Designed miniproteins, single chains, continued (3). Designs and how they scored, part 27

Each design is a single chain, and the fold is of that chain. pLDDT is the mean over its residues in the fold that is shown.

## One batch from the design tools (miniprotein)

Design m8912
Fold by ESMFold2-Fast:
Structure m8912 (fold): chain A 85 residues (1-85)
Amino acid sequence: SLMDQLQQLRDYLRNNPNMSDEELEQVTDQIEQVLNELTQKDPSLGLYGRLVSHYRLDYYQGKLSRKEYIDRLIELLDQTLKQYS
């Protein structure tokens, strides 16, 4: 399920803090893809997809450290999972 995919992505972020930038970009792309699919079923989740994009931009611009960026993605996924569990 989409929720199982979000749980796997959250757990991957928690367990792999030293992943490469390329891996982090791929994980972020997967998060955005799953959130976009969830938003088609529940438009109220559109805010979460926009937040991922905003955090990603801030990270690319050096406004967020790598740790802060990963922590924000984990928190966002936790909030999404809690809303649908």
Scores: mean pLDDT 85

Design m8913
Fold by ESMFold2-Fast:
Structure m8913 (fold): chain A 61 residues (1-61)
Amino acid sequence: SEEAEYFKEALKSKSTESRVNAVLGLGHIAKITGDEEARKAVEEAKKDKDEKVREAAEKAL
């Protein structure tokens, strides 16, 4: 979806806040639509360099 693509691009942001919001958005999309690519993006975010992003990813699914 266009929304999932937007959030996947946001995961590449230098901003921790933007990546946290992207993870939460992708997690919502994965849960509501079953989007496998969105789910995979959230799983990858569990490896993020920033603890806040990793915590958001754990909570998102």
Scores: mean pLDDT 83

Design m8914
Fold by ESMFold2-Fast:
Structure m8914 (fold): chain A 66 residues (1-66)
Amino acid sequence: SEELLEEVYEFALERAKKWAMLFEEYYGGEAEIEVDFPKYVKAVVRKGDLTLELTFDIPLLVEALK
């Protein structure tokens, strides 16, 4: 279970980084990754007054894979 938690975390982090990079490259603005292990990985994108958030809920993803 701890092994699955680590694997899901690593996967979520890679996906969040990929989304952040794509938004920076194609839409402009600023992107950042926020992490609170083992709870979530979040990508935050800001463009002017617009803020978009993509959150990976790690416990929920682990539960969904059972």
Scores: mean pLDDT 81

Design m8915
Fold by ESMFold2-Fast:
Structure m8915 (fold): chain A 83 residues (1-83)
Amino acid sequence: EKKELIEQVVEGVDFVIELVKRGDLELAADLARKLAEYIETHLPELSEAAKLLYEAAEAAERGDGEAAIKKLEEAKRLLEEAL
């Protein structure tokens, strides 16, 4: 069910935000990319959220936790709007 898949991705984004907040930026970037790939494969109509998750991963890889969180929160907002 599409709604259940979106809810699972939102939960994943929340976990990535927690990883960024605790400074685990490498794992945060890895998971953000995996969530983006999942959206592209299973929820292609939400490609804008996937793009934001890739941007969050790039920010985390650069050590920019503040930018990563902003992109993650924006992706989460788009996902929640689709529920």
Scores: mean pLDDT 88

Design m8916
Fold by ESMFold2-Fast:
Structure m8916 (fold): chain A 112 residues (1-112)
Amino acid sequence: MEKLREEIKEAGKKAIDAVRKGDVEGAIKHIRELLKLTLEAIKKGDIEAVKLGIRELSDIAEEAYKKGLVDVVKEALKALMEILRNAPDDKEVILLGIGAILKAMGLLLDLE
């Protein structure tokens, strides 16, 4: 479980670094890695790792918004929606996921 949280945090850092460099393809790649790791956390029942994945994706969407990277914001939103669709019956995860999705949708609408 500890290793999975470290991998999630590392994927998030790589996505943010790619966003800051304007590397859309790199950012999307690392968002997809982050999604995969967060879905693995759901399967393992690691609620704290799931919450970490949601927060990392929310941060990536915000950083991508600041850079005007519409496709990266869209990919982060899609990842958040997939996580919520597969979310455990944990109200903190559900509320955090809904909040992150609404925020990412607002950012995307402002860019469109």
Scores: mean pLDDT 88

Design m8917
Fold by ESMFold2-Fast:
Structure m8917 (fold): chain A 72 residues (1-72)
Amino acid sequence: MSRTILRASAIALMSEAYYLAEYTPNVSKETLAEKLKELEAIRAQLEKLGDDKTAASVDKLIAELKEKIASL
């Protein structure tokens, strides 16, 4: 996977996760946990490729998503 494709995939996944966390009032813990798992997987790939800036953005969203899951 190229850096460009991985970054685009990360941005798309972040947008989806953010929408579910902030704009879906009855979202399930299971749905958010699945998105968290996907974000953690792509974050690991970003670190391997040295895309520190995108990885930092994913880390921030992972923290926000964990807080949301804890509140449910």
Scores: mean pLDDT 80

Design m8918
Fold by ESMFold2-Fast:
Parts: sequence; C-alpha cells; structure tokens
Structure m8918 (fold): chain A 100 residues (1-100)
Amino acid sequence: SPKELLIQALEDIIAELNKIIDVIKTATDKEELEKYIKEAAEVLKDALEKLKPYDPELSEKGIEMLDEIVKSVEEGDYEKAIELLEEFKKWLEEKLEELK
C-alpha cells in the first residue's frame, strides 16, 4: 500500500534523524562527525527522492532541510544543526500523525 510504504518510510527517517542528533551531541572528532553527517544526509536524500511520486512536498522540502543541516555542520554550527534536525523531525512526526 502507498500509505503503508509512506508511514514506514517516515518512521525510518525519524529514527535516523534521532540517531544523527545523538551522534552530534556525543561526537568528539569533528572530521569523523562531518563525514558521518554527510554520508547519512546522502542516504536520507536518496530515500526522500524515492518518495517523490507519493509526496513531492516531503521530498523537496526534506532535501532542502538536509542541505541546510549539512551546511550548518560544515560551518561548525552544531547548535543550529541540532535545532534544524529537531524541527525536521517534528514536521515529519506531524505528517505521520496525519497519515494514521
């Protein structure tokens, strides 16, 4: 079902965003953190692009938010990166509740 696929994808993305937030809060190596976040963002962008036929707004805005998160990490603004990740997560949680 397209709805069930979208629900599962949203739950998986939310789980990955929580993991990214935890890694930013606990990481002690800046280069390894930046590499991890860039790799995680590319995986999430690919997942969001695959959702475009089901929810083009989610795909487009989600990719834009991930680009801003990566930029914040590259600039060393970890507080902003966490804020953007928490905002993205909240938006996805609101979408998930509307689908249930």
Scores: mean pLDDT 86

Design m8919
Fold by ESMFold2-Fast:
Structure m8919 (fold): chain A 83 residues (1-83)
Amino acid sequence: MHYEYASLEAEFAMVYLEKGNRDQARALIESAVNHLVAQGKIEPSKAEEMKQDLFRIVEEGVKEGVPVSEIQDRVNETIQKYS
């Protein structure tokens, strides 16, 4: 499912952020959002806002030290908001 795919990419983005690789983390989030747009699940006009929201959620989750499962839940809830 697209939500499961985006959630998995958010998990990898978290790992890259923990290692200080912000560019790789952003690339993964952008890939996930672009995939959802290509599948017609997200309007192209909302893609940039969604990318910013998802990056913020993952970055704040890493800063807070929350479990990966909680970050994945936050990501999925945000994706549903844009769908």
Scores: mean pLDDT 72

Design m8920
Fold by ESMFold2-Fast:
Structure m8920 (fold): chain A 82 residues (1-82)
Amino acid sequence: EAAIAEIEELRARALAATSREEVLALLREMYRLALEHLPEEEIPKVIGLYLRALGDILDAKSLAEAQAAVAEFADRLIELLK
């Protein structure tokens, strides 16, 4: 539950972020938490989700698109942590 609460907090912070750099920093923090709390069997999936979210954020045409990409990543991590 603690890990889920932390990801939910980071998700809320990402949606309030004012720059792509803030979104990327929050994505990296979520990724770090996922590596600390998920079992080894899920790590390849987490890496795949992280790389997809990173690509989506870098290719985003607006801050809203970048925020949506990191929120999707957070939602997928919460699903894996359940």
Scores: mean pLDDT 85

Design m8921
Fold by ESMFold2-Fast:
Structure m8921 (fold): chain A 90 residues (1-90)
Amino acid sequence: EEETREKLLEGARRAFADRPDVLSVEPVGEVETYTENGVEVKRIRLAVTVKRGDRTFTLPFFAELIEKDGKEIVRVLSPSGALVAEVELK
């Protein structure tokens, strides 16, 4: 849904807000919904453009939306699947 996509993007952009080398965070494709350890997870692929010296790279990240302790949390995963950040939505 459009609302879920916007929440995922908000969380992902907030996760990268303190990283000056990150130039853009854009969604790729559609939101997927699955269940992991009894928790509903909504995931989207991200194209994250970073500047390193005089070059730019676009890297595939993931954003996942979960509910934890009655709050919506966006988890950002690196291309290797490592947890980069968790952002609590307002």
Scores: mean pLDDT 82

Design m8922
Fold by ESMFold2-Fast:
Structure m8922 (fold): chain A 84 residues (1-84)
Amino acid sequence: MKLSPEEFDLEVEIALNYIQAAVTKLAVERSDLPEEVREKALKLIDEAMDLLNQAQTASPEEARELIDKARKLINEAQKLIDEA
């Protein structure tokens, strides 16, 4: 099985964003954050992880859109943590 350069790049982006989501989730769970902030951040991260899981089985075009949406959610979660 040989992946095209585009397929390989998408798999790498999915993996890296999934790692970033998992690390951010772990940081939220271990941080002394207000419960409301923790709940909102975890919800955003869980949604991002679901989108990344969907991207693994999607077409390249759909996967790109899902990765972009997931990245936005991870960034929103990180901003909530920083502003807390």
Scores: mean pLDDT 82

Design m8923
Fold by ESMFold2-Fast:
Structure m8923 (fold): chain A 84 residues (1-84)
Amino acid sequence: SSQAKLEEMEKAIEEAKKKGEKEEKEKLEEAAIEVARLLWEKVKKEANPEELEAAKERWREWAEEAEKAGMERVAELLRKMAEE
């Protein structure tokens, strides 16, 4: 479900903020990238223009939080999703 994927992204970012171990953070970032790609595909297939704009705003917010968590790869992906 969309709600479950949103919760997965938020949990991945929060866990990454708490992790000091580099290998654990890298695993969380890979999981977050996978969730982001699934959300992007769903929005591209099913979203109307209003839903797309709301999704882009959420992706910008997540990108800022991911950057603060040290998840640079997922932050970059989320910014790209918000621009397209």
Scores: mean pLDDT 78

Design m8924
Fold by ESMFold2-Fast:
Structure m8924 (fold): chain A 80 residues (1-80)
Amino acid sequence: SEAEELLRPLIEKAVRLYFEARKRGMSPEERAAVEKELLDLYFKALQLLIENSGLTYDEAVRLLQRLFQEEYLKLLEEEK
């Protein structure tokens, strides 16, 4: 719960980037830029979870994957 609130802005930004990339098609340059930014956001979120929630690396990865999936599905439903 507390860890989820800390990650919300990072997850929302990551989901938006991923959604936009998939929506428009991508050049190799655009794809590389989006992948780099997503990777940077992933590592920031992972570090924040580990430092502030006491989760193990594996637990943090699983939580991050779940939060991303939930936010992505929500955005897909709103776009419908």
Scores: mean pLDDT 77

Design m8925
Fold by ESMFold2-Fast:
Structure m8925 (fold): chain A 60 residues (1-60)
Amino acid sequence: MEKKLQEEVEVGLALMAIGVAKSSKSMSKEEKIAFLESIKSKLKSPKAQEILDKAIEEIK
């Protein structure tokens, strides 16, 4: 698979995960952080991981 395509897919997944976490009224702050951390651990793209790190810091 092309590295660019994988990066774009993973960035899209990171942004979707952030959207889900931010819009969720049923998740606690700790659950949102745990969810984003679990997504980050599954992604290989440094760009996607950076986006998730910034979102986690905003929630903390």
Scores: mean pLDDT 79

Design m8926
Fold by ESMFold2-Fast:
Structure m8926 (fold): chain A 69 residues (1-69)
Amino acid sequence: MKEKAKEVVKKTDLPEELQQLMLKAIDSAKTPEQIVAALRAGATLAEVFGYKKSADELKKLADEIEKEI
């Protein structure tokens, strides 16, 4: 789960600094719910900064992980 989430983050067009923050948040997550929270927070930041495609990809992954909980 963490590796899949990290791979999706690395494939986004987000600035490297934002990608690194998200990767650190995912690595620090202790539960699947915390991974979902990190992805949803990252998607919101992506939308605010105009990275709509990346925001949508992060939301989709968060929804998929949430269904597995």
Scores: mean pLDDT 82

Design m8927
Fold by ESMFold2-Fast:
Structure m8927 (fold): chain A 72 residues (1-72)
Amino acid sequence: MEEEINELLKRRDELVAEARAITGQVKAEVAGLSDDPAERAGEYGAAVAKRVFPIGQELLDIDDRLEALRAA
């Protein structure tokens, strides 16, 4: 049980790092695409949501598994 919790926490940290890397890349890409600040903000939000959504789903699944293991 403890080993499973530690593995889930490690994977969670890896996914968080990946999400941060993606948001950094999108920020750099959007800065080059439009001179309009409002358009940049919209493009950034949409691109981050699209690329980070699967990681967010995996993180929620990991949190659910951690809660189940702690409740047992």
Scores: mean pLDDT 79

Design m8928
Fold by ESMFold2-Fast:
Structure m8928 (fold): chain A 65 residues (1-65)
Amino acid sequence: SAELIAEAEALRDRYLAALRAGDLATAQRLQKELHVVLERLEEVDPEAAARLREDLDRQGTLAAI
């Protein structure tokens, strides 16, 4: 599902931007939204969900520095 992948990537980018800005309230909201989309993606494409989670972990570490 290209739509779920695109939605997850958009939410990931917004989440990382909120972390860099120090906007923890927005980051928490976006993290919850991202979690829901990733769970839906796991139901239809578990490999794509796993790759996005790995990418989020790497980029999240960089954004937290």
Scores: mean pLDDT 79

Design m8929
Fold by ESMFold2-Fast:
Structure m8929 (fold): chain A 94 residues (1-94)
Amino acid sequence: MKEEIEKKIKEIEEIRDRAIALANTGSPEAAIARLEALYAAETDPVERAILGEEIGRLYEQMGDYKKAQEWLDLEVAGSLVIMEASILRLELEK
């Protein structure tokens, strides 16, 4: 499609992969701090939904289930809308 979209997808994938690696090494606080900073700076709802979901997962890993549920519940609602839009786009392009 467009090179700017491809670049954005690659950036998101790299950020997600790095956050997961940090969580697996036992540094979930560092990953959360990185993702929260990106979330605050991001204006694109798709990227914000992805970042919010990862933040929620990391809070769960830390044992902060209250924060994890709050982030996951909030961002799941947003990502559901985005998923519906993505499915409609795929149907239209065929």
Scores: mean pLDDT 65

Design m8930
Fold by ESMFold2-Fast:
Structure m8930 (fold): chain A 90 residues (1-90)
Amino acid sequence: MAREMVEEAREIIESGDGERATEVIRLAIEAETKDTPEHRYAAGVAAAMRGLLEGLSEEVVEELAKVAYEYATDPEKKNKKMIEIIKKEQ
């Protein structure tokens, strides 16, 4: 699961598919109120895109994707956990 979200995020970034990137971000935002597997997956892909663009390691990007998937419906907890993961790499 986490690797699949990271792979999709990398493909979106490398292809420069702005429409797909926008759609994933939209679904990730909707995940806060819509608890479906599709919305949770999009939250993970969006988190992976952010991690890759910030130049984080593959291990950290996979962890960000997993956390965003698990806490997609709890934005405060999701954001707190993601920030803690990013800070540990600094």
Scores: mean pLDDT 83

Design m8931
Fold by ESMFold2-Fast:
Structure m8931 (fold): chain A 106 residues (1-106)
Amino acid sequence: MIEKIEERLEKALEEAEAAAKTELSKETVEEIRKKAKEKLEEIRKYGIPDAEELREKAQEIFEEMKKKAEEALKNGDKEKGKEIIKKTLAEGSVPAVLAEIVEELK
């Protein structure tokens, strides 16, 4: 199971890298890759987390992002809002993708 998660996550990262060349900054892509590697090491060391827990964590991260982005937009700072979204996507995307992969491999 872990090997299948690793393979699927690597493919998802390659797809994200291809999309990111047009939409996301190079730095955001590198952060996503680092977070994915760290999460994969955690899975190898501590076991596969529950998909529901991964989804809840991703939702919390995205909800926090929405609040911070809304504050930036309220102040008229669209560029700051984009930067907050990019940084938070790196933290939220990895748990969200892992939740989908874990459910698919069930």
Scores: mean pLDDT 68

Design m8932
Fold by ESMFold2-Fast:
Structure m8932 (fold): chain A 86 residues (1-86)
Amino acid sequence: MIEAELVSLKKEGDKIHVKVRVRIDNQKEPLIVELLGDSGAVLASKLARHAKEVVIEATFPGQEKKISLYLVDVASGKRELLLELE
């Protein structure tokens, strides 16, 4: 099972800083976690390989209104929404 939680979300002038923790139970194969902006831009991407927990952190220009965390299945390429931030 996979669980995601927001650790911090801060606006610093023209920048947004986001930090999310993803807990992974019984990881069988490599997983990718991605942060996407409302434009569909990939803001950060992190490969989880044999990890119990992954922290994904990004600082980027503050034009994105919504930020979404997705789990990407490496084998199928399918995205699963884990967390949506407004």
Scores: mean pLDDT 73

Design m8933
Fold by ESMFold2-Fast:
Structure m8933 (fold): chain A 82 residues (1-82)
Amino acid sequence: MDEEIEDLAAYYEHAAANKDVVDKTLEDAKKYGSKEQIELIEKRAADVEAYAQAVRDGVDPRGLLRDVLKELKEEALKKAKE
């Protein structure tokens, strides 16, 4: 359980450091993607920013990561089935 939270934390730290890549993915999705794809990418970008803000505020973000990880697993399961 904790290993998945640590992996997600490492991913969010890396994504926050590479915001330009995330922003470009969102721009490309807005131009060529479906409404559902845009909403998914926007939600994940917001989650990464919330994590970065918690770190800046000196708050332990692991509580946020637990909630996000649960949602991401549910979304990944739905996507894998279709």
Scores: mean pLDDT 70

Design m8934
Fold by ESMFold2-Fast:
Structure m8934 (fold): chain A 56 residues (1-56)
Amino acid sequence: SVEDLKAELAKRFGPDAAEEAGEQYRQAEEFARRHGGTGVEIEIIDGRPVASALLP
């Protein structure tokens, strides 16, 4: 769940980064749902977690 994801990210990157990533995850999930995507992934870019929609 998004809450479990935020808890895990907070351990590694702090609560502010986890909150931002959780919001990005929700937006990416909605984008994937509307554009025929298969899910969402979390990537570490420049030491920060970034949520991206997985598109076919």
Scores: mean pLDDT 78

Design m8935
Fold by ESMFold2-Fast:
Structure m8935 (fold): chain A 55 residues (1-55)
Amino acid sequence: MTLWEKLMELAIKMAKEGKSSSEFEDEVRKEYPHLSGWQLGMLRKVYDYISKQLK
């Protein structure tokens, strides 16, 4: 399983739990502290998209 697959699984899980994009970013920072601010910004956009699709 790639890093991006793990991040996608986390995003779907947290979106299903109704977590905000800020909460998702905090969890990603905690588990993957080596990710750049740019990568975190892109992941937030992906999370917003997933959250919108699940509503």
Scores: mean pLDDT 78

Design m8936
Fold by ESMFold2-Fast:
Structure m8936 (fold): chain A 94 residues (1-94)
Amino acid sequence: MSELEKKIEELRKTAEEVIELLEKNVELSDEERKKLKQGLENAIRYIREHPENAALVFGTFMQEVINLAKEKGAPEEVIEKIKKIMAEMREKWS
């Protein structure tokens, strides 16, 4: 596996863990889950085309997840945990 593909796999696993954390704390509709999965696939596709923008693209996707969590009334501790995961990934991609 290329170095880029290893990073993409780590990003995917992290995003899936965040989505699972959100699903455990708020009620997501099937349409909302579908949009999150499509957003992740679009982000990964863009990162493959422009790896130099990986941190920015992933950060944008994670901000959309945080916005959805806030709209659905997720506990503040869950939102802060997602923000910390986003910050850690941003550091790894830098």
Scores: mean pLDDT 81

Design m8937
Fold by ESMFold2-Fast:
Structure m8937 (fold): chain A 95 residues (1-95)
Amino acid sequence: SAAAEEARRRAEEYAEEARRLIGQLRDMADVFRQSAAAGVRNDVEAGQSAVERLARRAMEAADKVASIDKETGEELREEIRRAVEEARRALAELE
């Protein structure tokens, strides 16, 4: 149906947003690692807040995908959890 095709298109748009936010989380982890290697002190509290906000937005997008395409949504949720763990681990090394 047209409604099902529109829902599928919206799922792909939300999946693209989730993947973009996952990329931003990974970029943040890389920045934290590079800062540690360069001996540059980062604002850990600002870093924690940024990771939390990106994670929340990414999970919101993944939840919307899961409501339409459960398998893709679950895969995105797992990817987000891994990206968040990597970012938090990298940030913890700066403390």
Scores: mean pLDDT 84

Design m8938
Fold by ESMFold2-Fast:
Parts: structure tokens; C-alpha cells; sequence
Structure m8938 (fold): chain A 63 residues (1-63)
């Protein structure tokens, strides 16, 4: 299981990558995942899963 530090770093990387693509929708989803996690709406595990899905979407857009 990734640490909280690793998840925070991954979220920051996803925001930078989505910003480079001009993908405001993916940026909004990363911010929403962070907000939901901070509000206790999702678990650490679910936050990691959401980041995995967002990373896959960003990678597909970069190809």
C-alpha cells in the first residue's frame, strides 16, 4: 500500500501532467479526489485507486 506521502506526490504529479495537456477535466477530478479524501469520504485505498485510474487516463492522453 502506498504511503500518504507517495499518494500526495502522485496527486501533485497528476496535476502537473494534466496541466501540461490542458486537460481541465482531469485536473478537476484529481482535485475532487483530494477533497473527498481530506473530507473523509473515501479511504486511503480508494484514494490510491482513483489516482491509478487518473494516471491511466493521463498516460492515454499523452500517447
Amino acid sequence: MPSLLELSERAAENLVRAGRLGDAATEAEVRQALRDYAAGKISHEEFAERLDALEARIAAAEA
Scores: mean pLDDT 80

Design m8939
Fold by ESMFold2-Fast:
Parts: structure tokens; sequence; C-alpha cells
Structure m8939 (fold): chain A 74 residues (1-74)
């Protein structure tokens, strides 16, 4: 089972992925750079809700991996 801190990061990641999926469905012609900018904006908002440095670092790392994936598959 996830710790409360790990759960908070997982919930933030789930929100980020849900927001990105909704954005992709609504904006099928969005460029990779527009999608990367969207991930950056959403990640910044989510990081503002997380105070623990380790949790913040994990969320940043996962957001960077997601941006790399967008550049590779689109």
Amino acid sequence: MLTPGQRAVQEALNQLLAALHAHLVANPDASVEELVAFVNEQTAKLLATITDPAQRATLRAEAERLKELLREVL
C-alpha cells in the first residue's frame, strides 16, 4: 500500500494525466510544444498544493518523463 505522501503524489499524477487526456481530446490539433506548455502549467499548479520536498521532486520527475513521452510519440 502507498504511504499518505505517495498517495498524494499519485493523486496529483492522476489529476495531471486526466487533465492532459481531456486537453488532447478537446484539442486534437495541438502541437507537441503546446502540450508540453500545458503539462508545465498543470504541474506548476499541482506543485503549489504539495509542500513536501521529496513529493515535489517525484512529481517533477514524473512530469518530465511525461513531456519526453509526448515528444517521442507525437
Scores: mean pLDDT 81

Design m8940
Fold by ESMFold2-Fast:
Structure m8940 (fold): chain A 94 residues (1-94)
Amino acid sequence: MKVIPPKNIEIENLSEDKVLIKWEPAESKAPGEITYKLIYEDEEGNRKIIKIEPGQTEAIIEGLKKGKRYKFTIIAKQPGAEEGKNEKEFEVEE
């Protein structure tokens, strides 16, 4: 069984170096808590992992550089199921 990935990832600029990322909760018919991991990656392939608290479906990412493109990946995990992931690229406004 596979967790249905988080959908409708939205990313918005909060300031010159901050974005707000939001997603709709992942879905599963299997029992067990769904938890999330957020990964963002720059154009050079440098990755950072943000730990998401249970029940959290938004995060503020700081320390971004304006004019840079980042790839954001939301991974939904559930015990005994295959993880579901979705990704969105976003360019921080210059």
Scores: mean pLDDT 80

Design m8941
Fold by ESMFold2-Fast:
Structure m8941 (fold): chain A 55 residues (1-55)
Amino acid sequence: SEIERRRQQMLQGIQESQQVSLSWPDKEISEGQVEGIKRMGEVLDKELRKELEES
């Protein structure tokens, strides 16, 4: 579905960003930041699903 596709794209972008950050010794990504982004993705997925169904 459109919602699932966008969610996967977001997660892929996060994963790529993490790899770039790991290549920089002065950059850090905490578990809390990753978890927060995942939670935001879940909220967005719920909202997008509702909008898609209403549209």
Scores: mean pLDDT 64

Design m8942
Fold by ESMFold2-Fast:
Structure m8942 (fold): chain A 80 residues (1-80)
Amino acid sequence: SMAQEQGRAFKEELREIMEEIIKYLESQGKFEEAKKVREYMERLVAWLDDQIANDPEGLASVLPEARKQLEEARKWLEEQ
């Protein structure tokens, strides 16, 4: 469905941004923080996979706000 496609697209965008944050933290020698971000990312991805399978329309309804949070994270990353 379109909602499932939107959820999958968001998941991939989230992974991309989170991997960039992890790389930044590792470049600063912040390996423990990088590990925590990776663990958080994996939990978020598992939750997203569950929502895409079981409540794709409910997930789609919150994506606009979630995308704003991703945009803020992207801006933060660009300033590093």
Scores: mean pLDDT 85

Design m8943
Fold by ESMFold2-Fast:
Structure m8943 (fold): chain A 89 residues (1-89)
Amino acid sequence: MLKEIAFHLRRLAEAAERAQPGDVMRHETVTGDGLLLRVEVTVKSEKSAKAIAELLRQAAEKVEKGEKEINLSVEVDGGSVSVEVKPVE
């Protein structure tokens, strides 16, 4: 469900804002309606933590607006975020 994916993305954004340099977060889930969410986050600085949290919130907003496919990969201040949302067969 898109609401479930958006919920996970918002929770990951909150975790990213609280993350310390060197933290790595991974999340993978498949919803009952066949949507995959895969997220990988590496935090290297407070700047990367804040930027990653904002990118995760933006992804949640897109999902809440009905987007079923997201491919996001960004490196910021030595940290990185990857978000994949896609239907599975």
Scores: mean pLDDT 83

Design m8944
Fold by ESMFold2-Fast:
Structure m8944 (fold): chain A 68 residues (1-68)
Amino acid sequence: SRDEVLAEVEAFVDYIRADLRRLTDPEQRQALLDATRLYLDDVAARHPEDRARLERLLAEVEALVAAQ
């Protein structure tokens, strides 16, 4: 269901946040951002009504990568 997909997205982003807390290598951090962007863009294409929420989650990940 849509609610299950959104719960999976939030769990995935939480996992990415946890990984970014431990990873210091810029190439690995960029690879996680790129993978997150591709995943969230795919979800947004299938659920355009949630695009704004998904874009906010992506912006949070981008900010974490940029902060180091």
Scores: mean pLDDT 84

Design m8945
Fold by ESMFold2-Fast:
Structure m8945 (fold): chain A 73 residues (1-73)
Amino acid sequence: MSKEELLARAEELIKEGEEIVKKSPNRFQAEVDLAFAYMLYGLAKRSTDLAEQQALVDEIEKLVKKMKEEFEK
């Protein structure tokens, strides 16, 4: 996966997280998790190492999955 593809994937995950926050009954917790995802996205954008970018995008995916699981409960 290229840097461009990794960043595009991160943007899609962030958008999914934004939709979860909008619909979440636990909005405060969801907003905190989304803020952390934004921080990881900023780090991924600044990274020049594809392995580091992949790891950061994987962490964003884990956060969004956690938010989704909390929303579905």
Scores: mean pLDDT 78

Design m8946
Fold by ESMFold2-Fast:
Structure m8946 (fold): chain A 62 residues (1-62)
Amino acid sequence: SAYAEKAREAGKAGDVDGVVEAGTLAAYNKDAEGVLEGAKALESLGRDKSAEGGRKLAEKIG
Protein backbone atom coordinates (compact mmCIF):
# COMPACT_ATOMS: atom_id res chain seq x y z
CA SER A 1 0.00 0.00 0.00
CA ALA A 2 1.24 3.49 -0.87
CA TYR A 3 0.01 4.83 2.48
CA ALA A 4 1.81 2.04 4.38
CA GLU A 5 5.05 2.87 2.53
CA LYS A 6 4.61 6.60 3.29
CA ALA A 7 3.96 5.84 6.99
CA ARG A 8 7.13 3.70 7.19
CA GLU A 9 9.19 6.45 5.47
CA ALA A 10 7.89 9.16 7.84
CA GLY A 11 8.44 6.87 10.86
CA LYS A 12 12.08 6.24 9.89
CA ALA A 13 12.58 10.02 9.57
CA GLY A 14 11.05 10.67 13.03
CA ASP A 15 8.29 12.70 11.33
CA VAL A 16 5.24 12.27 13.60
CA ASP A 17 3.14 14.67 11.49
CA GLY A 18 3.96 12.69 8.33
CA VAL A 19 2.97 9.40 10.01
CA VAL A 20 -0.34 10.94 11.18
CA GLU A 21 -1.05 12.29 7.66
CA ALA A 22 -0.35 8.90 6.02
CA GLY A 23 -2.43 7.02 8.62
CA THR A 24 -5.34 9.48 8.27
CA LEU A 25 -5.35 9.14 4.46
CA ALA A 26 -5.18 5.33 4.81
CA ALA A 27 -8.18 5.34 7.21
CA TYR A 28 -10.17 7.61 4.86
CA ASN A 29 -9.45 5.16 2.00
CA LYS A 30 -10.25 2.04 4.14
CA ASP A 31 -6.64 0.82 3.81
CA ALA A 32 -6.11 -1.35 6.90
CA GLU A 33 -2.43 -2.00 5.99
CA GLY A 34 -1.69 1.74 5.84
CA VAL A 35 -3.45 2.39 9.17
CA LEU A 36 -1.56 -0.51 10.83
CA GLU A 37 1.86 0.66 9.52
CA GLY A 38 1.03 4.17 10.77
CA ALA A 39 0.21 2.72 14.22
CA LYS A 40 3.52 0.77 14.26
CA ALA A 41 5.44 3.94 13.29
CA LEU A 42 3.72 5.97 16.04
CA GLU A 43 4.58 3.23 18.57
CA SER A 44 8.27 3.35 17.49
CA LEU A 45 8.17 7.15 18.09
CA GLY A 46 6.74 6.75 21.64
CA ARG A 47 3.13 7.67 20.78
CA ASP A 48 1.63 4.60 22.49
CA LYS A 49 -1.97 5.83 22.94
CA SER A 50 -2.25 6.97 19.30
CA ALA A 51 -0.66 3.68 18.19
CA GLU A 52 -3.23 1.63 20.18
CA GLY A 53 -6.10 3.60 18.60
CA GLY A 54 -4.62 3.03 15.13
CA ARG A 55 -4.26 -0.73 15.70
CA LYS A 56 -7.92 -1.01 16.78
CA LEU A 57 -9.03 1.05 13.76
CA ALA A 58 -6.99 -1.15 11.36
CA GLU A 59 -8.69 -4.28 12.82
CA LYS A 60 -12.17 -2.74 12.23
CA ILE A 61 -11.29 -1.75 8.62
CA GLY A 62 -9.65 -5.13 7.77
Scores: mean pLDDT 84

Design m8947
Fold by ESMFold2-Fast:
Structure m8947 (fold): chain A 72 residues (1-72)
Amino acid sequence: SMLKEIEEALKEYEKMITEDKEYVKELVERLKASREIGEKNLAAAQSPEEKEQVKEALELGEEKLKELEKSL
């Protein structure tokens, strides 16, 4: 699924960003863009199950965004 692919990409990016702070800034902007897409997906979700999955993904993204911003 798309969500699993995003999770794997984020794990790979985490290893790379430990060597370059510019990538951390770019990753922060990408996560902010992903948040906007996630909020649109939440608004478009029709089932309670889909809403809960998107909400959980958004909450995980926000926690990660806060961690990355603290490292800058």
Scores: mean pLDDT 77

